# Ledger of designs, part 4: designed miniproteins, single chains, continued (5)

Each design is a single chain, and the fold is of that chain. pLDDT is the mean over its residues in the fold that is shown.

## One batch from the design tools (miniprotein)

Design m16105
Fold by ESMFold2-Fast:
Structure m16105 (fold): chain A 120 residues (1-120)
Amino acid sequence: SPFEEEARKLVEEFVAKVKEILKEIEPYDPETAAKLLKLVEETKKKILEAIEKKDFEEALRILSETYKEMSELLQEAYDEALKKKDYEAAEKIEEAHEKIHELVVEFEERFQELRREYNE
């Protein structure tokens, strides 16, 4: 399906961009970066499976649930950095959290535009 091909590319682009953001926090909090990387890889597989099954609402639900979990992990990492007075780490984690939120919003908007284009 032309829709499935374009949707798959959108997922691959999203995951690649998230991974680049995670490289920015790895020097400051390697444990949180590793947990987020694993979560994004698992989510990629689940979203691609939902797209293959043409369950596009499930794909968006998986993304929403994943962002909630990522947000919680990033908030915990931010709070721990502040507790340790590692203000540079806290700033980098906050920047990563904001960038990931922007990518999630962009994915949802582009995915819905793609669905409208292909009447899916």
Scores: mean pLDDT 91

Design m16106
Fold by ESMFold2-Fast:
Structure m16106 (fold): chain A 59 residues (1-59)
Amino acid sequence: GVLEDGRRASAEALALGREAIAAGVEKATFTVTVGRATVVAEVEGGGISLRGYVDGVPQ
């Protein structure tokens, strides 16, 4: 369901963000879509912020 898709998208987006930080990347954006769920991970200054969407609607 959409909750499981959102969890998978969030986990993948976080993994990508953590790998970017570990590689010394100062700023990056990753977008992961699983089913109807989309998660955007923004990396900046050693931090990661996540934004979630279902069918393009913010969560």
Scores: mean pLDDT 82

Design m16107
Fold by ESMFold2-Fast:
Structure m16107 (fold): chain A 67 residues (1-67)
Amino acid sequence: SEVEKAKAALVLVLTGKEQASTLFQQFPKQTLLQAFSELYKVPIPNVDLSQVKSVKELSKLIIPEPP
C-alpha cells in the first residue's frame, strides 16, 4: 500500500539516510500523516494539512513532547 511505502521512506529520512524533501515529492501529505501515525502508534490529528510546509512540521503534529 502507499502508506506502507511512505512508512519505509519516513524511516530512511528519520535515520538520516534520505533527504526529507523527497517525501513530499513521492507522497501526498495525507499519506505521510497516516504513515507517521502508524509508525508512532498515535491517532491521526484533525488538522489542516495546508498549513504543513515540511516533514519537521508534520512530525511535530504526531510526536507529542515528552512529559
Scores: mean pLDDT 68

Design m16108
Fold by ESMFold2-Fast:
Structure m16108 (fold): chain A 82 residues (1-82)
Amino acid sequence: SLEDVAGEILGAVLAKMREKGRDTLTKEEVDEIIDQFADKLSPEFRAALREEIDRLLKEKGRDTLTPFEVARAVLAALERVG
């Protein structure tokens, strides 16, 4: 399900942060993670998720995201697409 894939994306975000010794990831790093799940995600969900990520980055005025921010973007995308 999309909810299951959302959980996997968040798990991959946390794993990459631990590997890099950081508490945030760049948009590019998050996009790389999303691409790993491209075959499991609809084009509509991917578009909505990218839009929500871009919105959060503009709101915070930085080029990095916390796991909480990625989770918010994923939940917002799920609400939009179903």
Scores: mean pLDDT 80

Design m16109
Fold by ESMFold2-Fast:
Structure m16109 (fold): chain A 91 residues (1-91)
Amino acid sequence: TAYSPEELEEQARRLERHAEALRRAAELMRQGKREEAIKVLEDAGDTETAEMVRRMHEEWGLSDQEIADMLESSATLLEQRAEELRKRAEE
C-alpha cells in the first residue's frame, strides 16, 4: 500500500476535523447563523463548501434547515471514511 499506518491516521484526523467543522456549521445554520456557519467552514479551509452554502441559499432558495441536513450528511460520510482509515491503520 502507498500509505503507512501513521499517514492513514493523519488522514483520518484531517477527515475528523473536517467533519467536526461541517457539524458545527450545520448547528449554526439551524440557528439561522448562516454567516457564522460560512466562517467556520472558511476557517477550516473548506472555502468551496462555504461558497456552495451561499449559492444554495441565494440561487436555489434552499432553507437553512435543508442546507444543515446536507452538511450533516457530508460530515457522516467523512466520519465513516475516517473510521475505515483508522481500522486499516490498526492492521
Scores: mean pLDDT 85

Design m16110
Fold by ESMFold2-Fast:
Structure m16110 (fold): chain A 107 residues (1-107)
Amino acid sequence: SPLERLIRELFKVKSPADYVLALARALAGIDSDDPEQVKEALEKDPLARTLLAQDLYELHKRGYSTTALLYYNYGILPNKNKTVSDEELRAALDKLGASEEARELFL
C-alpha cells in the first residue's frame, strides 16, 4: 500500500520530514529538490496537495506525533481549531533530524 511504502522510506531516509519532501516532489511531478519549487508546484496542484494530505493524515493517525505537527503546519486539517507555532514546528523538525531542504519546505 502507499502507507507501507511511506513507512519503508521513513527508515531509508534521514527523517520523516525528508520523506514528506520527497513524496511532495513526486506527487507534484517535478524533478527539483528545491523546497520553494516543490512548495509552488503543490500550491498549483490541488490533486497532489490532497494526496499529500491523505498520507500525512495516515501518519498522524498511527501516532507519529512529530508528523502530526508538520500536518497541522500545512493547514491540511480536518479540524482547523489548532495552530502550530513556528517554535513548535522547529522543535519537531529538530526532533526528526530534518535536512536543510525539508526545513525550508516546512518553515
Scores: mean pLDDT 54

Design m16111
Fold by ESMFold2-Fast:
Structure m16111 (fold): chain A 86 residues (1-86)
Amino acid sequence: SMAEEKARELLEELEKRVKEMIEKYELSEKEKKLAEESLKKTKEKVEELLKTEEDEEKLINKVEVITESTLGMLEMLIWVLEKERS
């Protein structure tokens, strides 16, 4: 379905952005692990939604909220790290 395709695209974009953040901001092994664990947990939640959420509009909305929340959390982490490095 188009909703499933969009959900997969949102997840792939999140994965790409997380990898770019790790490289760009030269995250430590501990910070990299935290980012990767957050991504893994988000992927598991999205995979569960793909199997359980039958409403396509609710599926997309939930995936958008989950992926945006993960990005916002990681962006906040980067902001704190940049401030400490300054």
Scores: mean pLDDT 81

Design m16112
Fold by ESMFold2-Fast:
Structure m16112 (fold): chain A 108 residues (1-108)
Amino acid sequence: HMEEHRRRVEALLEAYRAMAEQGQLDELEREAVEYLERGDYEKAAELAIEGGRSDLVELAALGLAAEGDFDGAARILRRALEAGVLGEAALRRLAEELGLTLEQVERA
């Protein structure tokens, strides 16, 4: 699963770089992508939550899971749920996709 998560993160970051080159990213998206590229997934998630961007929260959580930091991924998902950026249905889907149990997210 980690290798699949890593490939997905790489593909998504490549897509965001292409969008940046075409001027399609807003300032929050550009800053979040910079943190993601540097491996600072927690800071990227903080920006995504402040901006109401569930897609960038998902990418940050996937990045932590790709590094084997499932506790970090769970913490990000929980923060996004508490902030209202992720709904319960989306959180359940993402937890399953990332190989997390709902109990891990609840305890984070």
Scores: mean pLDDT 78

Design m16113
Fold by ESMFold2-Fast:
Structure m16113 (fold): chain A 96 residues (1-96)
Amino acid sequence: DVNIPPLKPEKKEECLNFISEIINVLSKESSPHDHKFKNEEHKQELISDLKDAKEAIENNDGKKALEILYNRTKHVDEDVAIFAKDIYLEVKRLCV
């Protein structure tokens, strides 16, 4: 069991800003990350996970946000898994 401390207000804002920026970039018709997704479904799955993680952070549940992002690092598409892992590690750095 990883004991993740509660988010401080300043850290919460940094985490929310980071996740919101990734959601905005991925939601554009053309994104620099589009080559990482073999199909639109995989991209929408990651966007959905990022939105769920954002909601968890807004509710002061940093542990749930990290669990959501960590589960996506196990994706069967290697490029999606690597990208999700990079996002997970950055959110973990900002939140912990």
Scores: mean pLDDT 77

Design m16114
Fold by ESMFold2-Fast:
Structure m16114 (fold): chain A 96 residues (1-96)
Amino acid sequence: GKEKEERLLKLWKEVEEKAKAGDPKAKALVELVKELLEELEKMSKNKKPKEEVLKFIEEMIEKHPYPELARKLVEAILAGKSDEAFELLEEILKKA
């Protein structure tokens, strides 16, 4: 519910602050997560071929510091498993 969302937003802000302070690991993680979520949003709204968007997402996953967690996050989002997606995103952000 909202408690998971608020906890995730707080953790996201903490990681963004580390990135702004010049932590290269936090900066790379924030940028990759933002780009991944932006491409998933484009797929849901812009009616682009899913195959083209998924290929780009796979390339982004391979560049992610935690590719296995990023892949599971994408799969959870595409399956509409919001609770699982929140838990996976929290796990990724905790590694910053």
Scores: mean pLDDT 70

Design m16115
Fold by ESMFold2-Fast:
Structure m16115 (fold): chain A 81 residues (1-81)
Amino acid sequence: MSPLERFVAAARDPSASEEEILAAMNEFLRAAETASVEELRAWRDALLELAQDPSVAPHVRAAARTLAEELERRIAELEAA
């Protein structure tokens, strides 16, 4: 299971604790530091989909949107270099 898949699974699990979601998010962010531009684009798109899912808690959707924005910024930096 990829770091993104673990984060999405935790985000969609109503029994997941805030600590579990935060741990999965931190693992995902660490993986994003060494990810290729192609991987970052795929992950950004998945996070934007998660951010628009009405079955996901508003707090989690907000976090997914923020993460997608951070990935977009990282993609822009890598493409500009």
Scores: mean pLDDT 79

Design m16116
Fold by ESMFold2-Fast:
Structure m16116 (fold): chain A 65 residues (1-65)
Amino acid sequence: ADVEAAARAIAEASGVSEEAARRAALWGHQKGDGSAVGAALQTVGGASKEAAERGAKAAIEAGGA
């Protein structure tokens, strides 16, 4: 999956900054699991559980994972 494309999708869906979205996308890529993006958004981006779920879903859809 393209980490940069996933980061853009995450930022748009969750409302976190592009920098926080990029960190979450990299974490998901390193773990090989799109659901890890949600956990990273809550920890790094300060997102709510609902926003983190939206971000994780957007990352999976953008990356085709």
Scores: mean pLDDT 72

Design m16117
Fold by ESMFold2-Fast:
Structure m16117 (fold): chain A 72 residues (1-72)
Amino acid sequence: LEFDVRFAMTGLALEHDAKLEIKTEGDIMTFTLTRGDQRVIIRVDFASGEVSASGTDAELAQLARDMVEDIL
């Protein structure tokens, strides 16, 4: 699942011309997407299945969240 989410998030970033940064700590993976002056943070907890999305780019946040929830 971690590999699938990471792969899909990389594809989303490339498709939408966003810069992607990934941080992994135990079962938690945090993705930071930057597009222009906008930033989105997606936090995925693989132990609980919880997904949270926050940031200033609401469209990109929703796309990223929906993609992750579809994989989980």
Scores: mean pLDDT 81

Design m16118
Fold by ESMFold2-Fast:
Structure m16118 (fold): chain A 65 residues (1-65)
Amino acid sequence: AEVDKLRKEIIGLLAKNKVTDEQLEEIAKRAGISLETLKNFIKGKIKPTKEQLEAIRKALEEVLA
């Protein structure tokens, strides 16, 4: 599914860029979610909405720029 592809892309970018917990917190803050929620999305414990994934991707691009 499209959502699964986007989730895998985000996880891959986080791993490749060796994103720190501090950067994860900033990504979560910019995406309007808690750090705990973001970590649970990464672990697959919570299924994100398309809107949440788009917000996370945008925040990731901003933090890594």
Scores: mean pLDDT 77

Design m16119
Fold by ESMFold2-Fast:
Structure m16119 (fold): chain A 72 residues (1-72)
Amino acid sequence: DAELMALAREAGREGLNTQELIERVGPERALEIGVLEGLRAMIDAVAKLMLKNGADEAEVEAEKQRILALLE
């Protein structure tokens, strides 16, 4: 869900602690947000490795967007 991905990004940017996140969205959704943030960090790490191996920046960005779309 694109809206859930946006919420995960917002929570990470604001540095919300576990208690604040649970109060805002509930415990189950807080877990989902945590998982999505972890997946995003992994995607960014893979993209960085591809760039270091000489991959084109535009191609890396396109593949990153493709993977993120799978989470919707």
Scores: mean pLDDT 69

Design m16120
Fold by ESMFold2-Fast:
Structure m16120 (fold): chain A 65 residues (1-65)
Amino acid sequence: SDIDIVNKIRDELLSVTTDPEDQQHIQTVSDFVIDQLKKTKDPEERKKLLDNFVAMARGLIAEFR
């Protein structure tokens, strides 16, 4: 499910993130996206939420490399 994808990405980001502020940010954004996915009726809006979350995750990973 879409929620499972968000949880998987969150867990991977948290496994490589050592900074407490970044960990809190990852948790907050992931919780927000999951909450929005549960409330969103439109498939296109769900896709945009996932695409935006994945883009954020890619940006964070690039900073660790």
Scores: mean pLDDT 80

Design m16121
Fold by ESMFold2-Fast:
Structure m16121 (fold): chain A 78 residues (1-78)
Amino acid sequence: MRWRLRIRAKPGKVGEAVKALYDAAKATPGVRNLQVEVRGDEIIADIEADSEEAMQALVDALKAHPNVESVEAERVPE
C-alpha cells in the first residue's frame, strides 16, 4: 500500500531529519520505494509498505528521533 509521510524537522535540523528517515526506512522490513521531497522545514515522503504494522514501526522510529518534531502518515487512495 502507498503512504505519504509529512515530517516536520526541528528548526535547522532538516538534513538530520532526512537522514533519520532514510535510516529508519532501511531498518524497517516491508518498507520500500522511498521518495523524498524537502520543502523548508517540512519533509514529504512517498513510500510503499507491505503492512500497516511496517508503516507504524517506521512512524514510531521517526517520532523517537531527537531532530524530528512531528510525523503524520496518510494512506494514499489508489
Scores: mean pLDDT 82

Design m16122
Fold by ESMFold2-Fast:
Structure m16122 (fold): chain A 89 residues (1-89)
Amino acid sequence: SEYDELMERLGELVESVSGSVSTSGNAGSADLTLTAKPGKAEEAGELARRLLELARREAPSLGVTITEARVEVDPAANTVTVRIRAVRE
């Protein structure tokens, strides 16, 4: 699947992941920081954006609406911050 391929490629560029995933009522949230391999933050950020686009496209078929999906790259810190907000229908 395209999702599995992109996840594998992203995993090759990332040293570690930190953050939280939580649910409250019908709402879900993920706030993640990916520490990229040296010089790979921008590439990791682009793959993360592609993954979120796929997730947003497929989410309605699962009864989920993604209300926020953001990727921020900090090349100086070599990190990618991912923020996701979703609501179950």
Scores: mean pLDDT 85

Design m16123
Fold by ESMFold2-Fast:
Structure m16123 (fold): chain A 74 residues (1-74)
Amino acid sequence: MDDIFDKWSQRVTELVQQYFDGKLSVEEYRKKLLEVLRNFAEELRKAGDEEVLSEEEIEQTVDDLVQWELLRKQ
């Protein structure tokens, strides 16, 4: 279980860094972040975690993260 969290946390951090470095557009960042979180939720389900993020929670999390990054990036 911990390896899944570490893997996905690292991938999210890499995407945030790429976005701040100007290597990803807002649209590309949102798309890749959504894909990462959907894959994370699916891996948690396969591992037997009963309380995984719903699609609505995934979309809300992506929206919140993108909005916070937009407020920080000029």
Scores: mean pLDDT 72

Design m16124
Fold by ESMFold2-Fast:
Structure m16124 (fold): chain A 92 residues (1-92)
Amino acid sequence: KPSEADLELEIQVSLGLMVKELAKKYGMDETLVKLLAKQLKKMAELIPKASKETIEQMKPSMVELAELAISSGDPEAVKAAKELLEELEKAL
């Protein structure tokens, strides 16, 4: 039932949530910020290919990760977060 894009989106969201857990333990360092930015960019690329059902299910986690990236103040992470939020608005 889930497509390849649906499964890839779920994997990227899961990886982002792991980065959030590591950031709680160690603080949001440059390595974790760069990993989060990369994951958010991949999520944004997958949104147009994923099912609406999967996007709606993953939306709360994706929004949470985007807010975390914005709070980091890193320009690439903030850009990736804004692009993800724009794709979510277009898809839903």
Scores: mean pLDDT 87

Design m16125
Fold by ESMFold2-Fast:
Structure m16125 (fold): chain A 94 residues (1-94)
Amino acid sequence: SLEDFKETLEKVEEEIREAYEKGDLERVEALIISLLLDAQHIIDSIKDEELKKQALETLKEFLERLLKEFPDLPASIKRLIETTIKKLEQEIEK
C-alpha cells in the first residue's frame, strides 16, 4: 500500500491547493495537521523496516514539495512542516 499512501498524499495536496487558492489558511492548517496524524498512524503500523523507511521518505518528499509549491504559507505552518521534515530525517538516518 505504498502506492495507496502516495495516492492519498496527492489527493490531500489537491485539497490543500484549493484551500490555499481560496485564502482559507485555517483549512490549509487543518488539512496539514490531519495528514500528519494520519500518516504517523499509517507509518507506525508498518512492521517492515524497508517499507517504513520508504513511507518516511515519501512523506518527507511530499512535505518538501508543499514548501516549494506554497511559499506564502503562514510562518507557523512552515515551521510545523520544517520541524516535521527534521524529525523524519532523523528517523530515516537511524
Scores: mean pLDDT 84

Design m16126
Fold by ESMFold2-Fast:
Structure m16126 (fold): chain A 94 residues (1-94)
Amino acid sequence: SGQLRGPAQTEAQLKAALRDAAEGLLVSGDILRPVDPEAAEEIRRLARKALEYLDQDRLDEARKELRRGLEVLFRAQERLDPSLRGAPLELELP
């Protein structure tokens, strides 16, 4: 077991990880745009909303929007590769 850090440090680390996830979703949206522009714009919108919540220190709302963005991305990937349908993929946010 590692050393336990204070709540402020844990929250700062969580906020940074959620910001990285949101930026990753923006990149994924840009990559997806030529093949699924509707899903790409939805992912981009959700990622930007998550970044706005992070700026307000609303981490639970940010996590919720990121989860929605990942669901949109996953469904778009399933449409491009039907072999992913029904596969147990664990998409975990920090």
Scores: mean pLDDT 76

Design m16127
Fold by ESMFold2-Fast:
Structure m16127 (fold): chain A 96 residues (1-96)
Amino acid sequence: MEELVERLRELLERLREAARRGDREEVLRLGEEVRRLLLELLLRREDLSREELLRGIGLILRLMGVIIDLELGADAREEGERMVEVAEEALRLLSR
């Protein structure tokens, strides 16, 4: 679990930098990787309350929505920043 959290922190830092540069391809690639690892982290947590589980699912779905908006032509910098915010909230919830 700690290895997943550390990798997510590294990916979020890279995502923030890609968003700052407006690198659409890199933001999309990193966003998908972050989403995948957040889902993996959620699935490894057997001790979440129903409310925490539903919040985790909701945050991952919100992250997917941002990725879709980006694929549909939304601004890479703006959506990349939003992606970092949502993913950081999800990581805080799932790492406690």
Scores: mean pLDDT 85

Design m16128
Fold by ESMFold2-Fast:
Structure m16128 (fold): chain A 99 residues (1-99)
Amino acid sequence: MKSFEIIEEAIKKAAEIEDPEEAVRIVTKGLLEAGFVKEEEAEEIEKILLEMLNTPDLEKQKELEKKLLPIFARILIEKGKLLGKLTEEELEHIEEVIK
């Protein structure tokens, strides 16, 4: 469950960052450190998310979302099933046990 702790820590740090591009980099690094993605996938996710942040066109943003969807679907299928995907309630229960 250290993988979820790494992601939670990355999200926490990203929330404290005023620069949205830096927040994207923190989150993608967290995904890599948690073992949810490989280096190549992390780089692709970062590139797409940064492009979305800098794109004023809603139609282009939707096209970029379509590129992210299969990557996140792969993560959910591969890591969610392999790790026995924890629900938000199960994550809260683990946090209570660790405290």
Scores: mean pLDDT 68

Design m16129
Fold by ESMFold2-Fast:
Structure m16129 (fold): chain A 75 residues (1-75)
Amino acid sequence: EEVEEAVRQLLLGMKWLGWDTPEAAERIARVIEQAPEGKRAAGATVNEDFYRELIERVREIAEKLKAGVSIEELL
């Protein structure tokens, strides 16, 4: 699944960079929220469902990190 691969790559990046906090995950979600607007401004077609689902998954990651789950457990 496109979203699952994106989440996996994101978790690997967070692990590699040491961004293993709920605050880091929430910040990443905010950055992803800006991507569709940039693409629309450039005249590109945006897959709204992909970005909505990706943002939801990143916020779920933030909640799990807040609950004490590690990134290794989410991979």
Scores: mean pLDDT 76

Design m16130
Fold by ESMFold2-Fast:
Structure m16130 (fold): chain A 113 residues (1-113)
Amino acid sequence: SELVEKAIDEDEEVRSEALQKLVELSMDEDEEVQLEALKTLGEVLEKLVDHEDPKLILEALIALDVIIDRVSKEILEKALPYLLPPLEKLTKHKDPEVREAAKEVIKKIEEHL
């Protein structure tokens, strides 16, 4: 996906625009578009699980945190198989800030279900 590649780009502006687009798509009137946005963010997180720069991971986790507050419980439940595997891996990341952020996102998901 073009959005996955842009969300992990070396340019912070390119990443910011891609993540903002995913937040916008998560608010689309079409529930299939919302679900695809969450699946795409899951793919972004999967590509970032072993990334050396914690900033990229934290940016993606912040975008996911925003999306969780805005999507319905039903869409969130359908997205869980795509989101939970990379999030669980990130709770074991070498960077403590990444580990804590991933745990907080998982807790927020559990509170919204």
Scores: mean pLDDT 89

Design m16131
Fold by ESMFold2-Fast:
Structure m16131 (fold): chain A 73 residues (1-73)
Amino acid sequence: SMEEERLKRLEEILEETKKSTDPREAVMLEAESTTILLQMLLDESVSEEVKKKMQEITDEIAKIADELVQKHR
């Protein structure tokens, strides 16, 4: 399903973000994850449970990206 494909992509972005040492790459991964989240949040056919899971994954991506950016002054 589209929901499963989008959730899988967010999980892939999270794993890529965890492995990244480049803050520019991490910011681009965060931007992609945020775009996916916003599209899914606006879709009334997507379940609230899936939206919550996607929000949790994107929040973790944002946290990792922010920490990496703060490390590089």
Scores: mean pLDDT 86

Design m16132
Fold by ESMFold2-Fast:
Structure m16132 (fold): chain A 58 residues (1-58)
Amino acid sequence: MLEELAEALIAQGQALIDRGLRLRTVYGRVAEGDALIAQGQALVALGRFLRTAPLLGR
């Protein structure tokens, strides 16, 4: 189901954001941490989009 895929993407995105925050704050790898946070935010946004938007306009 699209809902299961959306939830998986949101969960993966949140895990990437957490890892990115640790890289920035604990390890001082700001650029690498920012890249992971951006990827995680994109996955969360994609998961939310799949959950709502494409089913309304088809």
Scores: mean pLDDT 78

Design m16133
Fold by ESMFold2-Fast:
Structure m16133 (fold): chain A 98 residues (1-98)
Amino acid sequence: MPAVTPEEEAKLEAYLDSLGLSEREKQIVLTRNRLGPEKATNAAIAKELGLSPATVSRHLRNVEAKSEAYLRSHTDQGTLDLLKKKVEEIVKEQEEKA
């Protein structure tokens, strides 16, 4: 019954570890991923982990900040350029559909 492959799970856990997340922040991200985007409300995550929805929201903002800091510190220029190119392609596809 894993919703994700063991390979995807291992990649996610390794990524979260590399971000320097606290155990609580990791639990929140893993719970959100398990519930999926439609069911992963701050209230649902809070109920699963015994936290307040406000605490969950705060930890998710910390996770975003750590993710951005990690990408800036550990991503080479070639990977940044590749990500920028993909963003430009998405923007162009949205303009072509309008």
Scores: mean pLDDT 68

Design m16134
Fold by ESMFold2-Fast:
Structure m16134 (fold): chain A 57 residues (1-57)
Amino acid sequence: SEEEIEELKKEIDRFAEKYNNPVLKKALYGFIENMKKRNVPVEKIKEYLDIIKKLLE
Protein backbone atom coordinates (compact mmCIF):
# COMPACT_ATOMS: atom_id res chain seq x y z
CA SER A 1 0.00 0.00 0.00
CA GLU A 2 1.04 3.65 -0.32
CA GLU A 3 1.09 3.94 3.49
CA GLU A 4 3.61 1.09 3.71
CA ILE A 5 5.77 2.73 1.02
CA GLU A 6 5.72 6.03 2.97
CA GLU A 7 6.80 4.10 6.09
CA LEU A 8 9.74 2.61 4.14
CA LYS A 9 10.74 6.08 2.92
CA LYS A 10 10.77 7.33 6.54
CA GLU A 11 13.04 4.42 7.50
CA ILE A 12 15.36 5.35 4.62
CA ASP A 13 15.34 9.00 5.74
CA ARG A 14 16.48 7.98 9.25
CA PHE A 15 19.14 5.60 7.89
CA ALA A 16 20.56 8.19 5.46
CA GLU A 17 20.55 10.89 8.17
CA LYS A 18 22.51 8.55 10.49
CA TYR A 19 25.23 8.36 7.82
CA ASN A 20 24.83 11.99 6.66
CA ASN A 21 24.47 10.73 3.11
CA PRO A 22 21.84 12.42 0.87
CA VAL A 23 23.11 10.46 -2.17
CA LEU A 24 22.28 7.20 -0.39
CA LYS A 25 18.79 8.57 0.34
CA LYS A 26 18.22 9.38 -3.36
CA ALA A 27 19.55 5.96 -4.43
CA LEU A 28 17.30 4.06 -2.00
CA TYR A 29 14.27 6.19 -2.96
CA GLY A 30 15.01 5.31 -6.61
CA PHE A 31 15.24 1.64 -5.65
CA ILE A 32 11.80 1.77 -3.95
CA GLU A 33 10.22 3.57 -6.93
CA ASN A 34 11.76 1.09 -9.40
CA MET A 35 10.47 -1.87 -7.35
CA LYS A 36 6.99 -0.26 -7.27
CA LYS A 37 7.01 0.14 -11.08
CA ARG A 38 7.85 -3.59 -11.38
CA ASN A 39 4.94 -4.47 -9.03
CA VAL A 40 7.24 -6.04 -6.45
CA PRO A 41 5.27 -6.67 -3.21
CA VAL A 42 5.96 -4.16 -0.41
CA GLU A 43 6.87 -7.08 1.89
CA LYS A 44 9.67 -8.05 -0.54
CA ILE A 45 10.85 -4.43 -0.85
CA LYS A 46 11.09 -4.30 2.98
CA GLU A 47 13.14 -7.53 2.94
CA TYR A 48 15.58 -6.13 0.35
CA LEU A 49 15.98 -2.87 2.29
CA ASP A 50 16.67 -4.74 5.55
CA ILE A 51 19.41 -6.73 3.80
CA ILE A 52 20.92 -3.58 2.26
CA LYS A 53 20.95 -1.81 5.65
CA LYS A 54 22.67 -4.78 7.31
CA LEU A 55 25.30 -4.92 4.56
CA LEU A 56 26.07 -1.20 5.05
CA GLU A 57 26.47 -1.52 8.86
Scores: mean pLDDT 81

Design m16135
Fold by ESMFold2-Fast:
Formats: C-alpha cells, structure tokens, sequence
Structure m16135 (fold): chain A 73 residues (1-73)
C-alpha cells in the first residue's frame, strides 16, 4: 500500500542517515541501502549513490533530511 511504501522509505532513509553518522567507511553497506531506495522509486537515490561514491557525506545527509521532511509531511 502507499502508506506501507512511505513507511519503508522513511525507515531506509533513517537507517542510511544513521549509518553515515556511525560508520561512513562502510560504503558497501550504504550502497545496499541506496539500492533499496532506488527499487522503491525514491527520486534522490541516484544523487545519493553519486555522493556516497564521492564520500560527500555532508551533502548526502542534507538530501536524506530533505526527503525525510517531504515524506513526513
């Protein structure tokens, strides 16, 4: 359902944000979460992939926070 998909997107984005803060060097783990976001059709997933590959975690966190705010509205 639309509600269940939204909750799953929020859960994955929160986990991605937490993992960036706790263990940013686990790039493989971060990319696996981004793959799941891409499968769910999150529009920012490709931008997040590029930023994580470049180790630009500050910009990635900004995008994740913005998407969370949009999904929680």
Amino acid sequence: SSSAERQRKIQLLEELLARIAKNPDDIEGLLKLIDQLEELGVPEAEALRSLVEKKNYEAAAIIITGELLELER
Scores: mean pLDDT 85

Design m16136
Fold by ESMFold2-Fast:
Structure m16136 (fold): chain A 61 residues (1-61)
Amino acid sequence: SEELYTKLSQELVRLGLLNEKEAKEFRDELLSGKDIYELFEKYGIDPRYGSRILGLIERNL
């Protein structure tokens, strides 16, 4: 969902994993239907860490 992807991108910036430009590109790619785990790898985010962040955000939607 757009809200989930927006919140995920914001959290990744807050944690210093992405800058604002990378977060916009990451979100745009998620909205285009790219696989989230392939995007984690592309942007150098540990898939285990990324998965935990995603799960936390999903529980609070």
Scores: mean pLDDT 85

Design m16137
Fold by ESMFold2-Fast:
Structure m16137 (fold): chain A 64 residues (1-64)
Amino acid sequence: MDDYLDAMRDEINSDVIDMDRIRQLEEQAVAQGATGSDPRYRQVIIEYVSRQIIRIGDEVDKSL
């Protein structure tokens, strides 16, 4: 589980985010018992949401 969460975190914080890889890693983490109540899993989701908010803001700014 932790290996998949670490890999997700690395992907989330990379310069180019591979959404398919993040999805696959999340599926593997969930299969190993990751849930929303796990602090480690929650931290990764928080980082993911934060990065997505930044990306959405950038795309809106480009759509003049």
Scores: mean pLDDT 70

Design m16138
Fold by ESMFold2-Fast:
Order: C-alpha cells, then structure tokens, then sequence
Structure m16138 (fold): chain A 74 residues (1-74)
C-alpha cells in the first residue's frame, strides 16, 4: 500500500541519518547496523513498488555512499 511504502521510506531515511551520525563518530558497529537496516528497507520498497521504489532506493543509496566515504576518510 502507499502507507506501507511511505513507512518503509521513512524507516530507510531514519537509518540513513543514524548511519551518517555513526560515520562521523567513527562507530563501525552502529554504522554497519544502520546501513544494513536502510538497505533492507529499500529492498522492501522496490519489492512493493518497483518503479517508485527504485527511484527512492537510488536516492538513499547515493546518500549511503556519501556516508561510507566520510567513514573511510577517518
């Protein structure tokens, strides 16, 4: 449903923000956990609505790559 999709999108974004915070703090365990949770949520979004889910997945994956780059620069 649209409500289920929006819930998954919100969860993916919340885990993205927590991953960004963990990256800045150098917390590898928290970073890995939140990356996995965000990826899980976007996979469910793509399964639920392939067209819109793929678009939102690409957006979140781009931000996750930026967080990973920041973590590696420490």
Amino acid sequence: SKEEFEKLYKEAKEHLEKAKKAAKEGNADEFSEHIEEALGAINEMVALNPEEGKKKADEIEEELKKAADEFQKK
Scores: mean pLDDT 82

Design m16139
Fold by ESMFold2-Fast:
Structure m16139 (fold): chain A 77 residues (1-77)
Amino acid sequence: LEAEVKALREQIDSLASTMPPSQRRKAASQMTAAEIRGIGVEIDKLLEGASDEEARKIGLKVLKEELRRLKAQIEAS
């Protein structure tokens, strides 16, 4: 579980750092960066706040789906 959360955090950091200043649409890039940051905050809360391992597993599954959706959105932009 901890290894999966860490891997997901690394994927989010990678996405955030590799987002170019959009030569096409700066506003779209800024919105997507804000969404990625929001998911990072939710992951940090799971690492710090969740004492229930079942709640952590559910939160991780939801966040993985959100990240997948954001990757698709970035590719479509």
Scores: mean pLDDT 64

